# Ledger of designs, part 54: designed miniproteins, single chains, continued (2)

Each design is a single chain, and the fold is of that chain. pLDDT is the mean over its residues in the fold that is shown.

## One batch from the design tools (miniprotein)

Design m5858
Fold by ESMFold2-Fast:
Structure m5858 (fold): chain A 68 residues (1-68)
Amino acid sequence: SGVSAAIGAVLHLIGSPGQATVTLSDGTVMTVDSADGEQVNAAGKAILASLGGTVTITAQGETVVFDL
């Protein structure tokens, strides 16, 4: 389900130390410090609001796409 993919995206974000770029299918781009719980929480809410679309997370030079 999209919720499972959203959880996977948030876990990937938390597990990727340093700054990550989170890109939503609507074109929204967020820079997130994985150590900043407020930024991670805000990104998680945005990902959940994007169910039915995609989220792309770029961290440590690697890019992962999640279908929500």
Scores: mean pLDDT 80

Design m5859
Fold by ESMFold2-Fast:
Structure m5859 (fold): chain A 95 residues (1-95)
Amino acid sequence: RTPEEIRAALDRMEAIVLDAIAAAPDGTLSAADLAAVVARMEAELDDPTLVDLVTSALNAALAASPDGTISAAQARAEMDRVRDGVLFLEELLLS
């Protein structure tokens, strides 16, 4: 995978997460919502490693949340952390 392909995949995953939050009546992502998001990411993206990394980050954020939900802003922050971490490792491995 190129850095550009990784960015495109993560941007698509972020769009799927944010679309789910926007469609939710409360404007947040719950654990039940995450199951549907993961299924959609798996259907649209043939990258199980990136899907697993995003899923793990969102699960960790949900577990750390006092009410068991995350906002769009929190989801964006978690996606940014995954993106930065993956791209850092890919750049390091390409060196």
Scores: mean pLDDT 81

Design m5860
Fold by ESMFold2-Fast:
Structure m5860 (fold): chain A 91 residues (1-91)
Amino acid sequence: MAERQERFDALVEEYRKIAVKQPPTLENTKKLLDELIDRAVEEGLITPEMGELIREGLLLAHRALEGDAEAAERLARVQEEIERMLAEEAA
């Protein structure tokens, strides 16, 4: 558990340091998030299912920002599901 958590935290911190050096555009955020998720899944730090939910959440957030009410509702459900998965992993 500790080794996996430490590796995930280190990976997140690595990508955070890259993110602060780039303009906070959706394109830059999506690229960094996709890279982070792919690497975390490849290293076994998160499940492919969790990775897909995180990607879906970003796309839904973009659509919600453009006024898509259905995307906003779906985003809320995706966020709850991610939180539930993280809570189960922490327990």
Scores: mean pLDDT 73

Design m5861
Fold by ESMFold2-Fast:
Structure m5861 (fold): chain A 107 residues (1-107)
Amino acid sequence: DEEKIEEIERELAEEMVRYYKENSKEVDERLDKRLEEAGLTNVRKLSEAALNKETITGVPPLSEEEKQLWLDVLAELSRERLLEIMEKRGVSEEVKEAILKRLDEAR
C-alpha cells in the first residue's frame, strides 16, 4: 500500500528531525568522525558555514568527487538513524526495505 508507506515516511521524517534536534551534539560528533575517516574534515566546516549563511571566503570549491563522497557519508548516516528509528517504532521488515530502496533511488 503506497499511501501507507508515504504516511510512514512522513512520520519517520518528522521523527528524524525531532531526533536531530534532541541529539544534535551526538549527530554532529558522528558526522565529524565519518567525514574525518573519509578525509573530508574541511567539508564539515563548509557545511556549518553554509547552514549559518556565512560568506565562505578563502575556501576552495569542492571537487565533484568530494561533493559525491560528502553526500554518500550524509546518506549513510541518515540511513543508520532511519534504521534506528524504524526499529524503535516496530516498523515491519517489508516496509523498512521499501523505504530504504526509495532512499537509495533518490540519491
Scores: mean pLDDT 57

Design m5862
Fold by ESMFold2-Fast:
Structure m5862 (fold): chain A 75 residues (1-75)
Amino acid sequence: SIFDQLKKDFAEVLDEIQNAQTIKDLTMAQMRWIGLVTEAQIISKHLSDKDKSQLEKFMDEQSKKFQEVVDQKLQ
């Protein structure tokens, strides 16, 4: 499903952020994350209301995880 693919892509980028050893690697992973969020938002325009709501909730959860990991890395 589209959610399974997005879940894998988001998990991969979160792993890249967690494993980033340099500011450059961290920055590149953050840019990849922004790209995935943008792609998900474009995909949402072509989904049913039910699937759109599920995707929006999923994206909200992923955004919170992303912010937590980045905050920990910059500490």
Scores: mean pLDDT 81

Design m5863
Fold by ESMFold2-Fast:
Structure m5863 (fold): chain A 67 residues (1-67)
Amino acid sequence: GDDDAFIEAVSSYLNVPKSKIREFLRLAEKVKEDPEFLNKILGQLINGEISVSEAIEKLKEKLEELK
């Protein structure tokens, strides 16, 4: 599907496995109620300030706060 093409492109761009990109997107969807936080994490990831693994951990921490 269209999501698979996007995941493949982002995986290639960031040089990380597609499984990590899928996990990131799944967690980002769950924290979309805090768009300022999500935009901050995306900005840091795009600028190379954090890794995809670090972004995943930050999203997991935020998700626990939202429970």
Scores: mean pLDDT 77

Design m5864
Fold by ESMFold2-Fast:
Structure m5864 (fold): chain A 85 residues (1-85)
Amino acid sequence: SSLHEKLDEYYSKLSEEKQKEIEEIENEGMRRVLEALEAGDVEAAIAHVREMEARLLEKLKDEPEEFREIVRETYARTIAGLRAL
């Protein structure tokens, strides 16, 4: 989708250090989301997605507002998808 393409473009322009920090946040966050989904706890999965979003936005606080808005929109869509399960 166009949002994923823009998100990937912004991510690719980050420093290697910041990219690594974001990958660590996403890897830990996704592990927790998957564990919650395996347990049948959709609300816990959503809580882990929200925590991952908050940690990402803190790392992106000095980045362009459009980048942060795309992250928020992408995470909102992910949460909506989980609620539809």
Scores: mean pLDDT 86

Design m5865
Fold by ESMFold2-Fast:
Structure m5865 (fold): chain A 94 residues (1-94)
Amino acid sequence: MEAVREEVRERAREAQERVRREMEELAKKTGPSVREQAEASAESTERWLEAAAETAERLDPEVARHVMEQAERGAALSLEVVRQLLLEQARYLA
């Protein structure tokens, strides 16, 4: 139980760090016009990952791992969509 809670917390932290890094790189590439939007997207995804981890900590180990797997997948898909939208906006503004 405790080992799984530690695993859940570590996975959430790693996913949040990945989200923050990806959005920071995107903001550098797209410039100041979309930086605020990239930052807001990172914060929203980080809050969602934190909520998922809090939920997973209260569940059975097998279910907790499944919840985290789904949360990580959702975060990755969300980042990809946001990245594509912000790149499109940057092209339109250029």
Scores: mean pLDDT 77

Design m5866
Fold by ESMFold2-Fast:
Structure m5866 (fold): chain A 98 residues (1-98)
Amino acid sequence: MMEKEEEEAIKLEEEILENDPESVKTYEEILAEYQKKADKLYEEMEKKKASEKEKFEKVYELTLELLDKLLENIENEKFKKLLEYARKQLEKQREKLE
């Protein structure tokens, strides 16, 4: 199941790159903004010697905010499916750490 979902995600990514370069550019810009936020968050949590669970919860919250912003700014249906795949993977990671 996980391997098949990964193959489907790769195929969707190729179709998006070929047919909608503007959505890819929007994604990269938003992702870069949130990557900087994530880096700052990790540095802050390291200074406070936060637990792995606390680090995960903070990153989880930031990633949900990222996904919401992407869904608001990207109109491409195939790209939305790829974002839903990412959300599903994130939720599975949270369940394993609880």
Scores: mean pLDDT 73

Design m5867
Fold by ESMFold2-Fast:
Structure m5867 (fold): chain A 73 residues (1-73)
Amino acid sequence: DEEIRRQIEENRESLFREAGELFEKGESDGLTVLLGLKLQVEKLGIELTPEERELIRRAEEKAEEYRRLRESR
């Protein structure tokens, strides 16, 4: 959807900054938002900056870490 693409492109800097700040603070909302942004950018074929890609990679790594910890206990 072009409207969703435009919203992401117009607000991507603030969206990634806010989600990144929450994620660095250990807030679950930050992780959720970053994973949601990953799905949207992949679906829309939006090119990520190196910083945005690294932030998503770290969020995925953290989600996988939580999954492994839950499975271990």
Scores: mean pLDDT 76

Design m5868
Fold by ESMFold2-Fast:
Structure m5868 (fold): chain A 92 residues (1-92)
Amino acid sequence: KRLEELVEEIKRLIEELIEKLRKEGVPEEEIELFRESLEGALELAVEAGEEAVEALKKALKAILEEKFEEAQKYEEEFIKLTKPLAEKKAAE
């Protein structure tokens, strides 16, 4: 299904971002926290649905391309799509 393809694409984008951060000299401890945060965001996106996964993919791609204004737009869409689910999980 399309969702499985999107998940694999996001996993590749996460690894590309991690490689970029290592080349820029970011400490390994910060890289590990960043990876965990992105993996958590992906799990939340999958539960929220395909639109949330698409928004996360577009945000990560924009960050890699250094299009931070576009990245912010997609991050806001991701938060909007996942916020009800995140709040429900926090209340459980």
Scores: mean pLDDT 80

Design m5869
Fold by ESMFold2-Fast:
Structure m5869 (fold): chain A 77 residues (1-77)
Amino acid sequence: MKISKEAARELILSALYLDGPLTLDQLAAMLGLSKEEVDEIVRELEKEGLVKRITNADGTEQYVLTEKGKEYYEKLR
C-alpha cells in the first residue's frame, strides 16, 4: 500500500497513544509498514521530542509518546 511519510507519522503517533509502549517490530506489524520505514520515522519523532526510547530489563527497546507527543497528537483531533 502506498502511504505518505506524513500519514505513516500520524499512524505511529496514534498507535503509541492508544497501545504504547511498542517495539519497532510491533509498530511495523500493526501498521503494515516496513521496520526500516518505522525506524526512520520514530527517529525523526525522537528528534522532535514527541517520542522517547525505553530499554527493558531484557534489552528490548520500546517507544512511548512524551508529554509533548501526547499534546501534539491531541491537537490533531
Scores: mean pLDDT 80

Design m5870
Fold by ESMFold2-Fast:
Order: structure tokens, then C-alpha cells, then sequence
Structure m5870 (fold): chain A 79 residues (1-79)
């Protein structure tokens, strides 16, 4: 199986506010972006074949979340 690299970003924000941002990042990057709700926490997972591309997309997502006034709880990377 191909190794997949992931970024996981957790934030306190209204799910609807970040769904549009996540979809836009997915469209522009060509990466798979998933949005999940865990109680009051929204988790965004970005998956791709390249850590460099995944990290770039995650950084863009974090900046967009800051522009929305959202608190970023964590930014993590997995292989």
C-alpha cells in the first residue's frame, strides 16, 4: 500500500464557517480534505502523497482559520 501523509488541524469554530474554506483548499491543492466534528471541536484532515504539499495546505488552512477569528488547538502531521 502507498504511504499516505496527513495533517490534522483542530479548532473551535462553527463547522459551516470552515467547510467552505476546507473545500476551497481541497479544490486549489488537489488534496483530500475531510472535516469532522467532535463535540465542540472541528477536526480538519488533509491527506496526500507529499508531506511538502500537505504541510503547505495545512499552513494555508491555519491562516484562513486565524482570519475567521478561530482558535487553533493543534496542528499535527502523520505518516
Amino acid sequence: PKGVVRARVKTYVQAFAIMAEAQDISFKSGLEVRVETEGDIVTITIEGKSMEEVKKAAKELVERLKELGAEVLSEEYFE
Scores: mean pLDDT 78

Design m5871
Fold by ESMFold2-Fast:
Structure m5871 (fold): chain A 112 residues (1-112)
Amino acid sequence: SEKVEKLLELIEKLAKETDPEKLADLLIEIAKLLLKMFLDGAKPEEFEEVIERVKELLEKTENPLAKAALEAVLRAAEIILKAAKEKNPAEAAALAIAGVLALIAFAIDLRL
């Protein structure tokens, strides 16, 4: 999936970033792409691939701010994975929106 490839590229950039404003920009792009994947009906396996990569990068990331940003992405991706597995469309949408908004809120806080 082109969206998965793009998302993994953004997450790899996030792991190496130390500037709060650039971290915030990357987090907003990641949030948008996660939402787009959900709305386009991406399979649970695609979100599981993202989660695996974030976990790998967390083990290698020493910068505290980049680590916190990766942890925020991990939580959002786990919530969206739950949404992708949810059988009730309204509940699925609510979970996906909650995950995306939490990540956007974290990004806004980094700019303050």
Scores: mean pLDDT 89

Design m5872
Fold by ESMFold2-Fast:
Structure m5872 (fold): chain A 63 residues (1-63)
Amino acid sequence: SEELKKAEQQAEEAFKRYQELAEEAKRMSSDPEKQRELEDQAKQALAEYQAYKTLAETLRKLE
């Protein structure tokens, strides 16, 4: 279904965003405020990844 494909695409995009933000946070050791901001954004992206992954799994079970 389109919903399944969209959920899988959103999960992939969220995971890539998480990886990028986590790497940026690691490089910002000289700026603790920016590092914390990036860590919080990475944590949010990881949560979105888990949500879309769960949605995709649920949609697969309905088909």
Scores: mean pLDDT 86

Design m5873
Fold by ESMFold2-Fast:
Structure m5873 (fold): chain A 70 residues (1-70)
Amino acid sequence: SPLEQRVKQLVSEASNLINDYYRTGKLDKEKAEQLIKQLEELAEELRSSNPELAERLRDLVDIMKKILEE
């Protein structure tokens, strides 16, 4: 489904951003902020239909916010 493809894309982008940060010390802050926003919106949408997936998306958000010193 388009939703499943969107989830996979955003999870992949977030994971790559996190891994790149830990390997290189470089962070695309604008991209990180955009991904956080998109992941939070998807997690909220999935809260009732797929709470387990919503929780995984929130975990990625928490990691990225920690990197941004939120």
Scores: mean pLDDT 84

Design m5874
Fold by ESMFold2-Fast:
Structure m5874 (fold): chain A 87 residues (1-87)
Amino acid sequence: MSLEELKEKIRSTENASKEEMLKVFEEILEEMKRQKYSDEEVDELERTFVATLVRAQRKGLISEEERQELLEHAGKLFKELKEWLEK
């Protein structure tokens, strides 16, 4: 799957539930582990996820607290992904 396809998959969760957002995020991380991505490409996906969470919160689909929790969880997983992709 291309970087743009992964970004669009993240953006498509803007109107989804918190559980659906987490499911799609985990599916994207598993896909990224199957392919070699650069740190810049991982950062691009993280930025897309952050923007999607901000839009979901503005629509009232998630709370500010839920956005913060998801952001912290995602940040940890993206750091772990970068470390995994290093070798």
Scores: mean pLDDT 75

Design m5875
Fold by ESMFold2-Fast:
Structure m5875 (fold): chain A 84 residues (1-84)
Amino acid sequence: TEGLEAAEKARKLAEKEGDILSARAAEHLTKAIEYLRKGNRLEAEIWLGIALISLGVGKLLGTISEEVAELLDKAREEILKALK
């Protein structure tokens, strides 16, 4: 899916930039999408929540590049639409 592709691209880019929080958030968003595919909505919401905490801290620290932020937002949007 576009969200999984965006999350993996975000993880690789964040790792190259030394952005540990965004790399972790990308991994957690990937887990959320995987749980949604299994029909496990609660687990998906938990992993989304964990990802959003990491992203919130990264945003506060100013460590998230614009490209990484856009890729993570694409993955987040896919999860939010599926949780409707």
Scores: mean pLDDT 84

Design m5876
Fold by ESMFold2-Fast:
Structure m5876 (fold): chain A 71 residues (1-71)
Amino acid sequence: VSEEQFEADVLLALLEIIYALAKLGYERGEVSKEHVDRVEKLLAEAQANRDDLEKVQSYLEEAIKIMREAD
């Protein structure tokens, strides 16, 4: 495994954790369905581009921004 692939895999795992937290927040009424759906879409895009470190980083950054917008 290349260093770039390992980093991408770690970032993808972090995005998976963010998605899990978004779903939990939604069940608790702290995160809207819209925020969960946006994070889910970013996770799907990251999975489709799993070998592209820059794209995975971009999707993770956008997911973090979405979660910051949630109260």
Scores: mean pLDDT 82

Design m5877
Fold by ESMFold2-Fast:
Structure m5877 (fold): chain A 70 residues (1-70)
Amino acid sequence: SGAEEAARRAERTREEIRRLAQELVDRASQRDLDEFSPGQLEALIQALEILGAPQSEIDRLQAKLAQKLQ
């Protein structure tokens, strides 16, 4: 049915998004956060949220983003 097809597509999309999020986090781990643009920090925060990272890690990056926007 169309609903089952949509559910399967949604699951595949979520798996792909998680894979891309992990790749972004892995690449970011090799860089100094001070070198990140605000947009790059926002992308990293979103990736960590997708992966279910601890709130303390997300808070740390949000503080860095706030510092960059001053």
Scores: mean pLDDT 83

Design m5878
Fold by ESMFold2-Fast:
Structure m5878 (fold): chain A 86 residues (1-86)
Amino acid sequence: KLEERIKSLPESVREKLKKQLELLISGQDVSKEEFIEKSGAPKEIVEEVLKILQEVAATGDLSLLEPIMKALNAPHLLEKLREQLA
C-alpha cells in the first residue's frame, strides 16, 4: 500500500522525495521535519519511509526498500545504499 500511495503523489513531490532519500543514503544529515518540508510529502508517508530505512539499517535487508525505489523510479538509490552499507 505504501508503494501505491507514493505512486499517487504528484510527480514534483515524488522527485523531491527521491532527492531527500538520496541525501540520506549518501550519509547527509536530514531531519524528519526537513524531509517533510522539502519533499512536500504527507507526514505519514515520510514516517513510514524513515521507519523502513531504520529497519534496513538494523537488519541489512535491502529488499524492504525495493517497493519504494520502484515507486520512485530510482533503482540506482538501492544500489547506492548497498555500496554504502558494504
Scores: mean pLDDT 78

Design m5879
Fold by ESMFold2-Fast:
Structure m5879 (fold): chain A 83 residues (1-83)
Amino acid sequence: MHMLSAEELQALVDQTAAEVDRLVALLRSQGQDALADQLQALRDKYFPQIRALIAAGKLEEAVALMQQFVAEVQALVAAALAA
């Protein structure tokens, strides 16, 4: 059945949010405020929805939204590195 419990998924979400927050702080310390603002906006857009899905027991939808968040972050970073 599902590989992740609600508790395991919640812990993964909390860890990922903390990692994004550390990256945002690092980018701001390097003067990359525009990229930091874009990462913060993605976090603010996705994480409330992911947490709401976990609270509702919709774990597959929460995982899918988490994967979408990761894909958007990867695309943003790739675009920034190409510029």
Scores: mean pLDDT 82

Design m5880
Fold by ESMFold2-Fast:
Order: structure tokens, then sequence, then C-alpha cells
Structure m5880 (fold): chain A 65 residues (1-65)
């Protein structure tokens, strides 16, 4: 689903940047604590330091695969 795609994009990018497993788990928990998909997207975009539009595009690409 969209939440799994958001977690995959966010976790994968953090690991690529050299983040620890603990940092990835904390980011994932913050995303899962959001009440809806839109809030989860905003939270993930903030964590990664990208625009909401950039993150939405990356999540859409994962969902289309």
Amino acid sequence: GEREAILSVTGGELLRRGASDGEVLRAGQEILDQPDVDSALDTAARILGVSRATLSRRVREVLAS
C-alpha cells in the first residue's frame, strides 16, 4: 500500500545516506504514527529534506513498479 511505499522510499534513502538501523526505525515509527497518508508523506518529506512533490513522485514510481 501507500504507507509501505512511503516507508520503503524513506528507509532506502536514509540507508543510502549511511543512517543507522536505529535512525531508520525512528523515522519509520514517526511515519506510522501519522493519522493519514497525506500526513505520512509530509513527515517523510521533512525527514528526507525534500519537497512533498518530490516524495509523492518517488512513492508513485514505487507503486507503479
Scores: mean pLDDT 84

Design m5881
Fold by ESMFold2-Fast:
Formats: C-alpha cells, structure tokens, sequence
Structure m5881 (fold): chain A 78 residues (1-78)
C-alpha cells in the first residue's frame, strides 16, 4: 500500500539521518522500495534521483510526470 511505502521511506530517511546509511545507499533503498510497491522500473527512479542531484529541474519534472502516470496506471489495474 502507499501507507507502507511511506512508512518504509520514513525508516530509510531516519537511518540516513542517524548515519547508518550513506546518501547513495539511502537513494538505492528508496528506489528499490518504490519499485516494489508501485511496479515502476528501478532505473527510472534512479534517473530521477540523478536529475534532482544535478539540479536539472526540467528533466526531474518530466520524470516525475512519467512516474506519477505509471503509478496511477498500476493501481488502476489492481
């Protein structure tokens, strides 16, 4: 569920803030968790993280729109 996804992301963020995860490890785990709960390809989520890190706001917005549409389609089929 989306609530479980949020709880998992909150846990990853807490572990990152506690110094238990590097930024790279936190991003990787978050992408894996998103893929698990949304069916979105992990590589697409990693591309979004890279675009945001690079400050490519246009590319990040394009990727967010694609991901949002795919998430809606995934849940509409379930």
Amino acid sequence: SLAELKAGLDKINAEYEAGKLSEEEAIEKAAELYSKYTGIDKELLLELAEAEKAGDEKRAAELKEIIEKKVREFYAKS
Scores: mean pLDDT 77

Design m5882
Fold by ESMFold2-Fast:
Structure m5882 (fold): chain A 105 residues (1-105)
Amino acid sequence: MKTPREFLKSLGASEEAIRLVPDSIPLELVKTIYEIIKLAYPDLSDKEKADMAAYLTSSLYNFFQDEDLLLAYLRNLGLIDKDNKPVTDDPEAIRKRLEELFARG
């Protein structure tokens, strides 16, 4: 099974960003956050999106300490649906939801 670090490395993430995401973080969580960032910032390079996904995943996981609580919070903000899949919307709308996530953390 690919680890979170292997996934991020395959996207060209920086070594510094990869080190922030231990292999103990679920791979599916990192993938979900990366897909949200792709929807929010479609014009960024894969490397920039992967770096941003690594930083966001590390910050959120360290704050919540619990994957289920983190996923519940992402659902409450409308960033993922009931099946933990990223909600498709205009990039500006997704960015606004991400800003709300950081404004309260």
Scores: mean pLDDT 80

Design m5883
Fold by ESMFold2-Fast:
Structure m5883 (fold): chain A 92 residues (1-92)
Amino acid sequence: MEHAPEAEEVGREAYGELVERLDKAKTEEEAYQIGYETAKRLLETHPHGAEAVGAVMRRLILDMMMTTDPERRKRLGAAITGLSDALDEYDR
């Protein structure tokens, strides 16, 4: 029964912006920072930021599972780690 349509929508918009920035990223470190900053901004600016971060992470995990490019897969994994680290810091 934990249904948050607004958090899902905010997460989809943030996911689109994240993927655009990630496509321009050249390193795993840059991908991590993009993920971390995206989560941090969502958590600071949106009332349901934690749920929105979860929606972004779910979309990125699906992308990672579907990609066959090892370099893209590593960048997707780094961005997921950045999102997770920011969320953990906020929730604790």
Scores: mean pLDDT 80

Design m5884
Fold by ESMFold2-Fast:
Structure m5884 (fold): chain A 69 residues (1-69)
Amino acid sequence: SKLKEEVLRLREEYLALARQLTESRLTPEEEKLVDEKIKEVLEKASEEELEKEIELLRELIAQLKQALA
């Protein structure tokens, strides 16, 4: 699904920015937990839920970009 791919792409962008802000504060264990939760959401999500997730991730990414600027 294009929407699921967009969520995964935005999640990776969000995590890259979050790592830059926190200097890789997430452990490998925490990364796996987040991955697992995202996969669960994507498998069960409706199109509307995926669109909401995309909007939330875009807002979070924009906020992190402002914090890093």
Scores: mean pLDDT 73

Design m5885
Fold by ESMFold2-Fast:
Structure m5885 (fold): chain A 79 residues (1-79)
Amino acid sequence: TETYYLRLELETAAGPVTLEGKGESQEAAAASFKASVAAFEAAGDEVLGVTGYEFRHPDKEYDAHVAEMTAKIEAEIAA
């Protein structure tokens, strides 16, 4: 069975943080990843930078989604 996996690694003032999304479909993995990102944003931790990302069974939509979330986090750091 096909498994989709997204991982975003961040450096925060509290230390390194990993945000993950996983699912048996692209939509499920993206929804899981969005939930992890939303929970992190709601916690209000200070993000110092993005240190890496990984995806398995990559699709163009996943690349675009990861890039969008990364850009949003970077913009919030700059504000």
Scores: mean pLDDT 70

Design m5886
Fold by ESMFold2-Fast:
Structure m5886 (fold): chain A 90 residues (1-90)
Amino acid sequence: MTKEELKEKILEEVRKFVESQGVSPEDAERILKRAEVSIDEALEFYEKLLNAPLDELTEKAAERVYKIVTDLLLQGVEREIARLKAERAA
């Protein structure tokens, strides 16, 4: 799995979650744009941490990075959506 494939797979999971939450198209676009930047930063961090290109990781190691980054991003997005809903309810 390449770094680009990993990024696309994570972004797809974030997009599915955002779509499930019933946010406006404008909010969804803003959240997804921020998520893409965060994914790039997280993947660069893991390349430095592992001292190896993501393209050279074993399938198991790549799967673990995918799971950790996806979980972290989804938690952040969930908090952002909760904040937006609370702000509009107030």
Scores: mean pLDDT 80

Design m5887
Fold by ESMFold2-Fast:
Structure m5887 (fold): chain A 95 residues (1-95)
Amino acid sequence: AVAAQVEALRQEGAALLAEFEARPSLSNEELGQLAFRRARGMIELARLEGKEDVLIEVLQENYNLSREEAEEVLTSDEALARFIEEVAGLPVKVE
């Protein structure tokens, strides 16, 4: 089960990266949604691999977030969307 989920997330991540590379002139809305989906996949992959603490440390070191703020970004779609908007200036809509 976990191995199949990891493989599916890696395949989705590769497809999203290929779309970024093939379409460098995406709209800000399209870029924001792709960034959100890719970040969500990376968070889920880290969770399945037991590496959430590594992502928390990266967010603290690279973006000067507190541990509480980093944990919120990993657990809340709304917080992740806000983080992408603040860091990249890209609009993100949460379903």
Scores: mean pLDDT 77

Design m5888
Fold by ESMFold2-Fast:
Structure m5888 (fold): chain A 81 residues (1-81)
Amino acid sequence: LRIGDRVDIYFIRDDGSLNPDPLQGTISGLSDDGASIRFNTDLPAPIPTGLRAMIIPTSDPSRHYYGIITGGSTSGITIRF
């Protein structure tokens, strides 16, 4: 992952299945164990913390990053891998 990478965000349900419709975003920040992602389109409500997600870079769709949402707003999320 690099800052500026476009990504698809799949939220993982409690049963382990993926939500079928990904959110689209861009990597806005990176840390040693996570990333900040800005949504391409603002949401009507923030994403809750503790939700599991899979991040797929559009430039390298063979790479899947699994993590937990640590922060959410209507415009983006932070995720820990």
Scores: mean pLDDT 79

Design m5889
Fold by ESMFold2-Fast:
Structure m5889 (fold): chain A 98 residues (1-98)
Amino acid sequence: MMTEEIREYIIDHAVESIKKSSKENAIEKILELKDLLVNDEDPEVRELAAEILERIAREFPELLEPIKEEVIEALKKALKDKSEKVREAAKKALEYLE
């Protein structure tokens, strides 16, 4: 279980890592987050992936542009997730991308 402080730290570091990456490495990291969001068995991992993608969509939507359609499709799948936090983060991310 994560405290909110640890959660924000992880999200901040993931976003900064993607921002500091080459274009190709940024795409690879976003594709990994997309896979975690849809396929990971741990709801806390899916929640983190959703929150990281929501933050990128809100603050740095240009980072998603090369794979925007793939990210939108993954977020639409996440709207049906068992976790309320995953569904809410996916909904917010889609508001910034659509």
Scores: mean pLDDT 83

Design m5890
Fold by ESMFold2-Fast:
Structure m5890 (fold): chain A 87 residues (1-87)
Amino acid sequence: SRFEEAVARLRRLAERLPPDVRALLLEVLGLLEALWAAETDPARREAYVTTVEALIMAVEHTVREATPEAVAALRAGLEWELAYLRA
C-alpha cells in the first residue's frame, strides 16, 4: 500500500540521521503503523499517509541541510508529533 511504501522509504532515510533522532523517528513510525493498522475510517487512513509523506519531506530537508540547527528542529518536531499521537 502507499502507506507501507512511504513507511519503508522513511525507515531507509532514518539511517542517515543521528542515532538519537533516528530512534525518536522510529518510535513515531511504530505508533503511526499501529494507528493505521487499527483505523477503519478511509479519511483518517489517508491522513496517516499524508503524515508519513510530510515526515519524509522533513527528513529529506534535514539530511540535505546537514546542519545542527536542522537536526534540532527535526528533533523538536518529532517530540511534538510523538506527544500529539499519544494524546
Scores: mean pLDDT 87

Design m5891
Fold by ESMFold2-Fast:
Structure m5891 (fold): chain A 108 residues (1-108)
Amino acid sequence: DEKETMEKIRKAALEQARRLIEAGAEVSASYEVVGDKVILRISAKFTKDIPREVVKPVKVESKGKLKVETALEFFDNGYALLSYVVDKSDIAVEMAKKTAEEIERLAA
């Protein structure tokens, strides 16, 4: 079920954002629609070395046909970018938007 998978992504992304904030990162979130994909991005900036354990993506188990990919990039300037990538649908777009807005409120 797509709604169930998107709710798991929302919970994982919020938990990831909370861990990053608790580790002292400046956190922001955005979503983007690119071709047939929806991307939820969490950006974390650290003033010290990036703690790899904290930035490790929270695993999301997909059920059925909806594929979920997670990506993690580290930058030498103390910046880390986490992405959740799913197939585009109206539900995926709405849930990604709401999740990004919730993370931005949590980080404010």
Scores: mean pLDDT 73

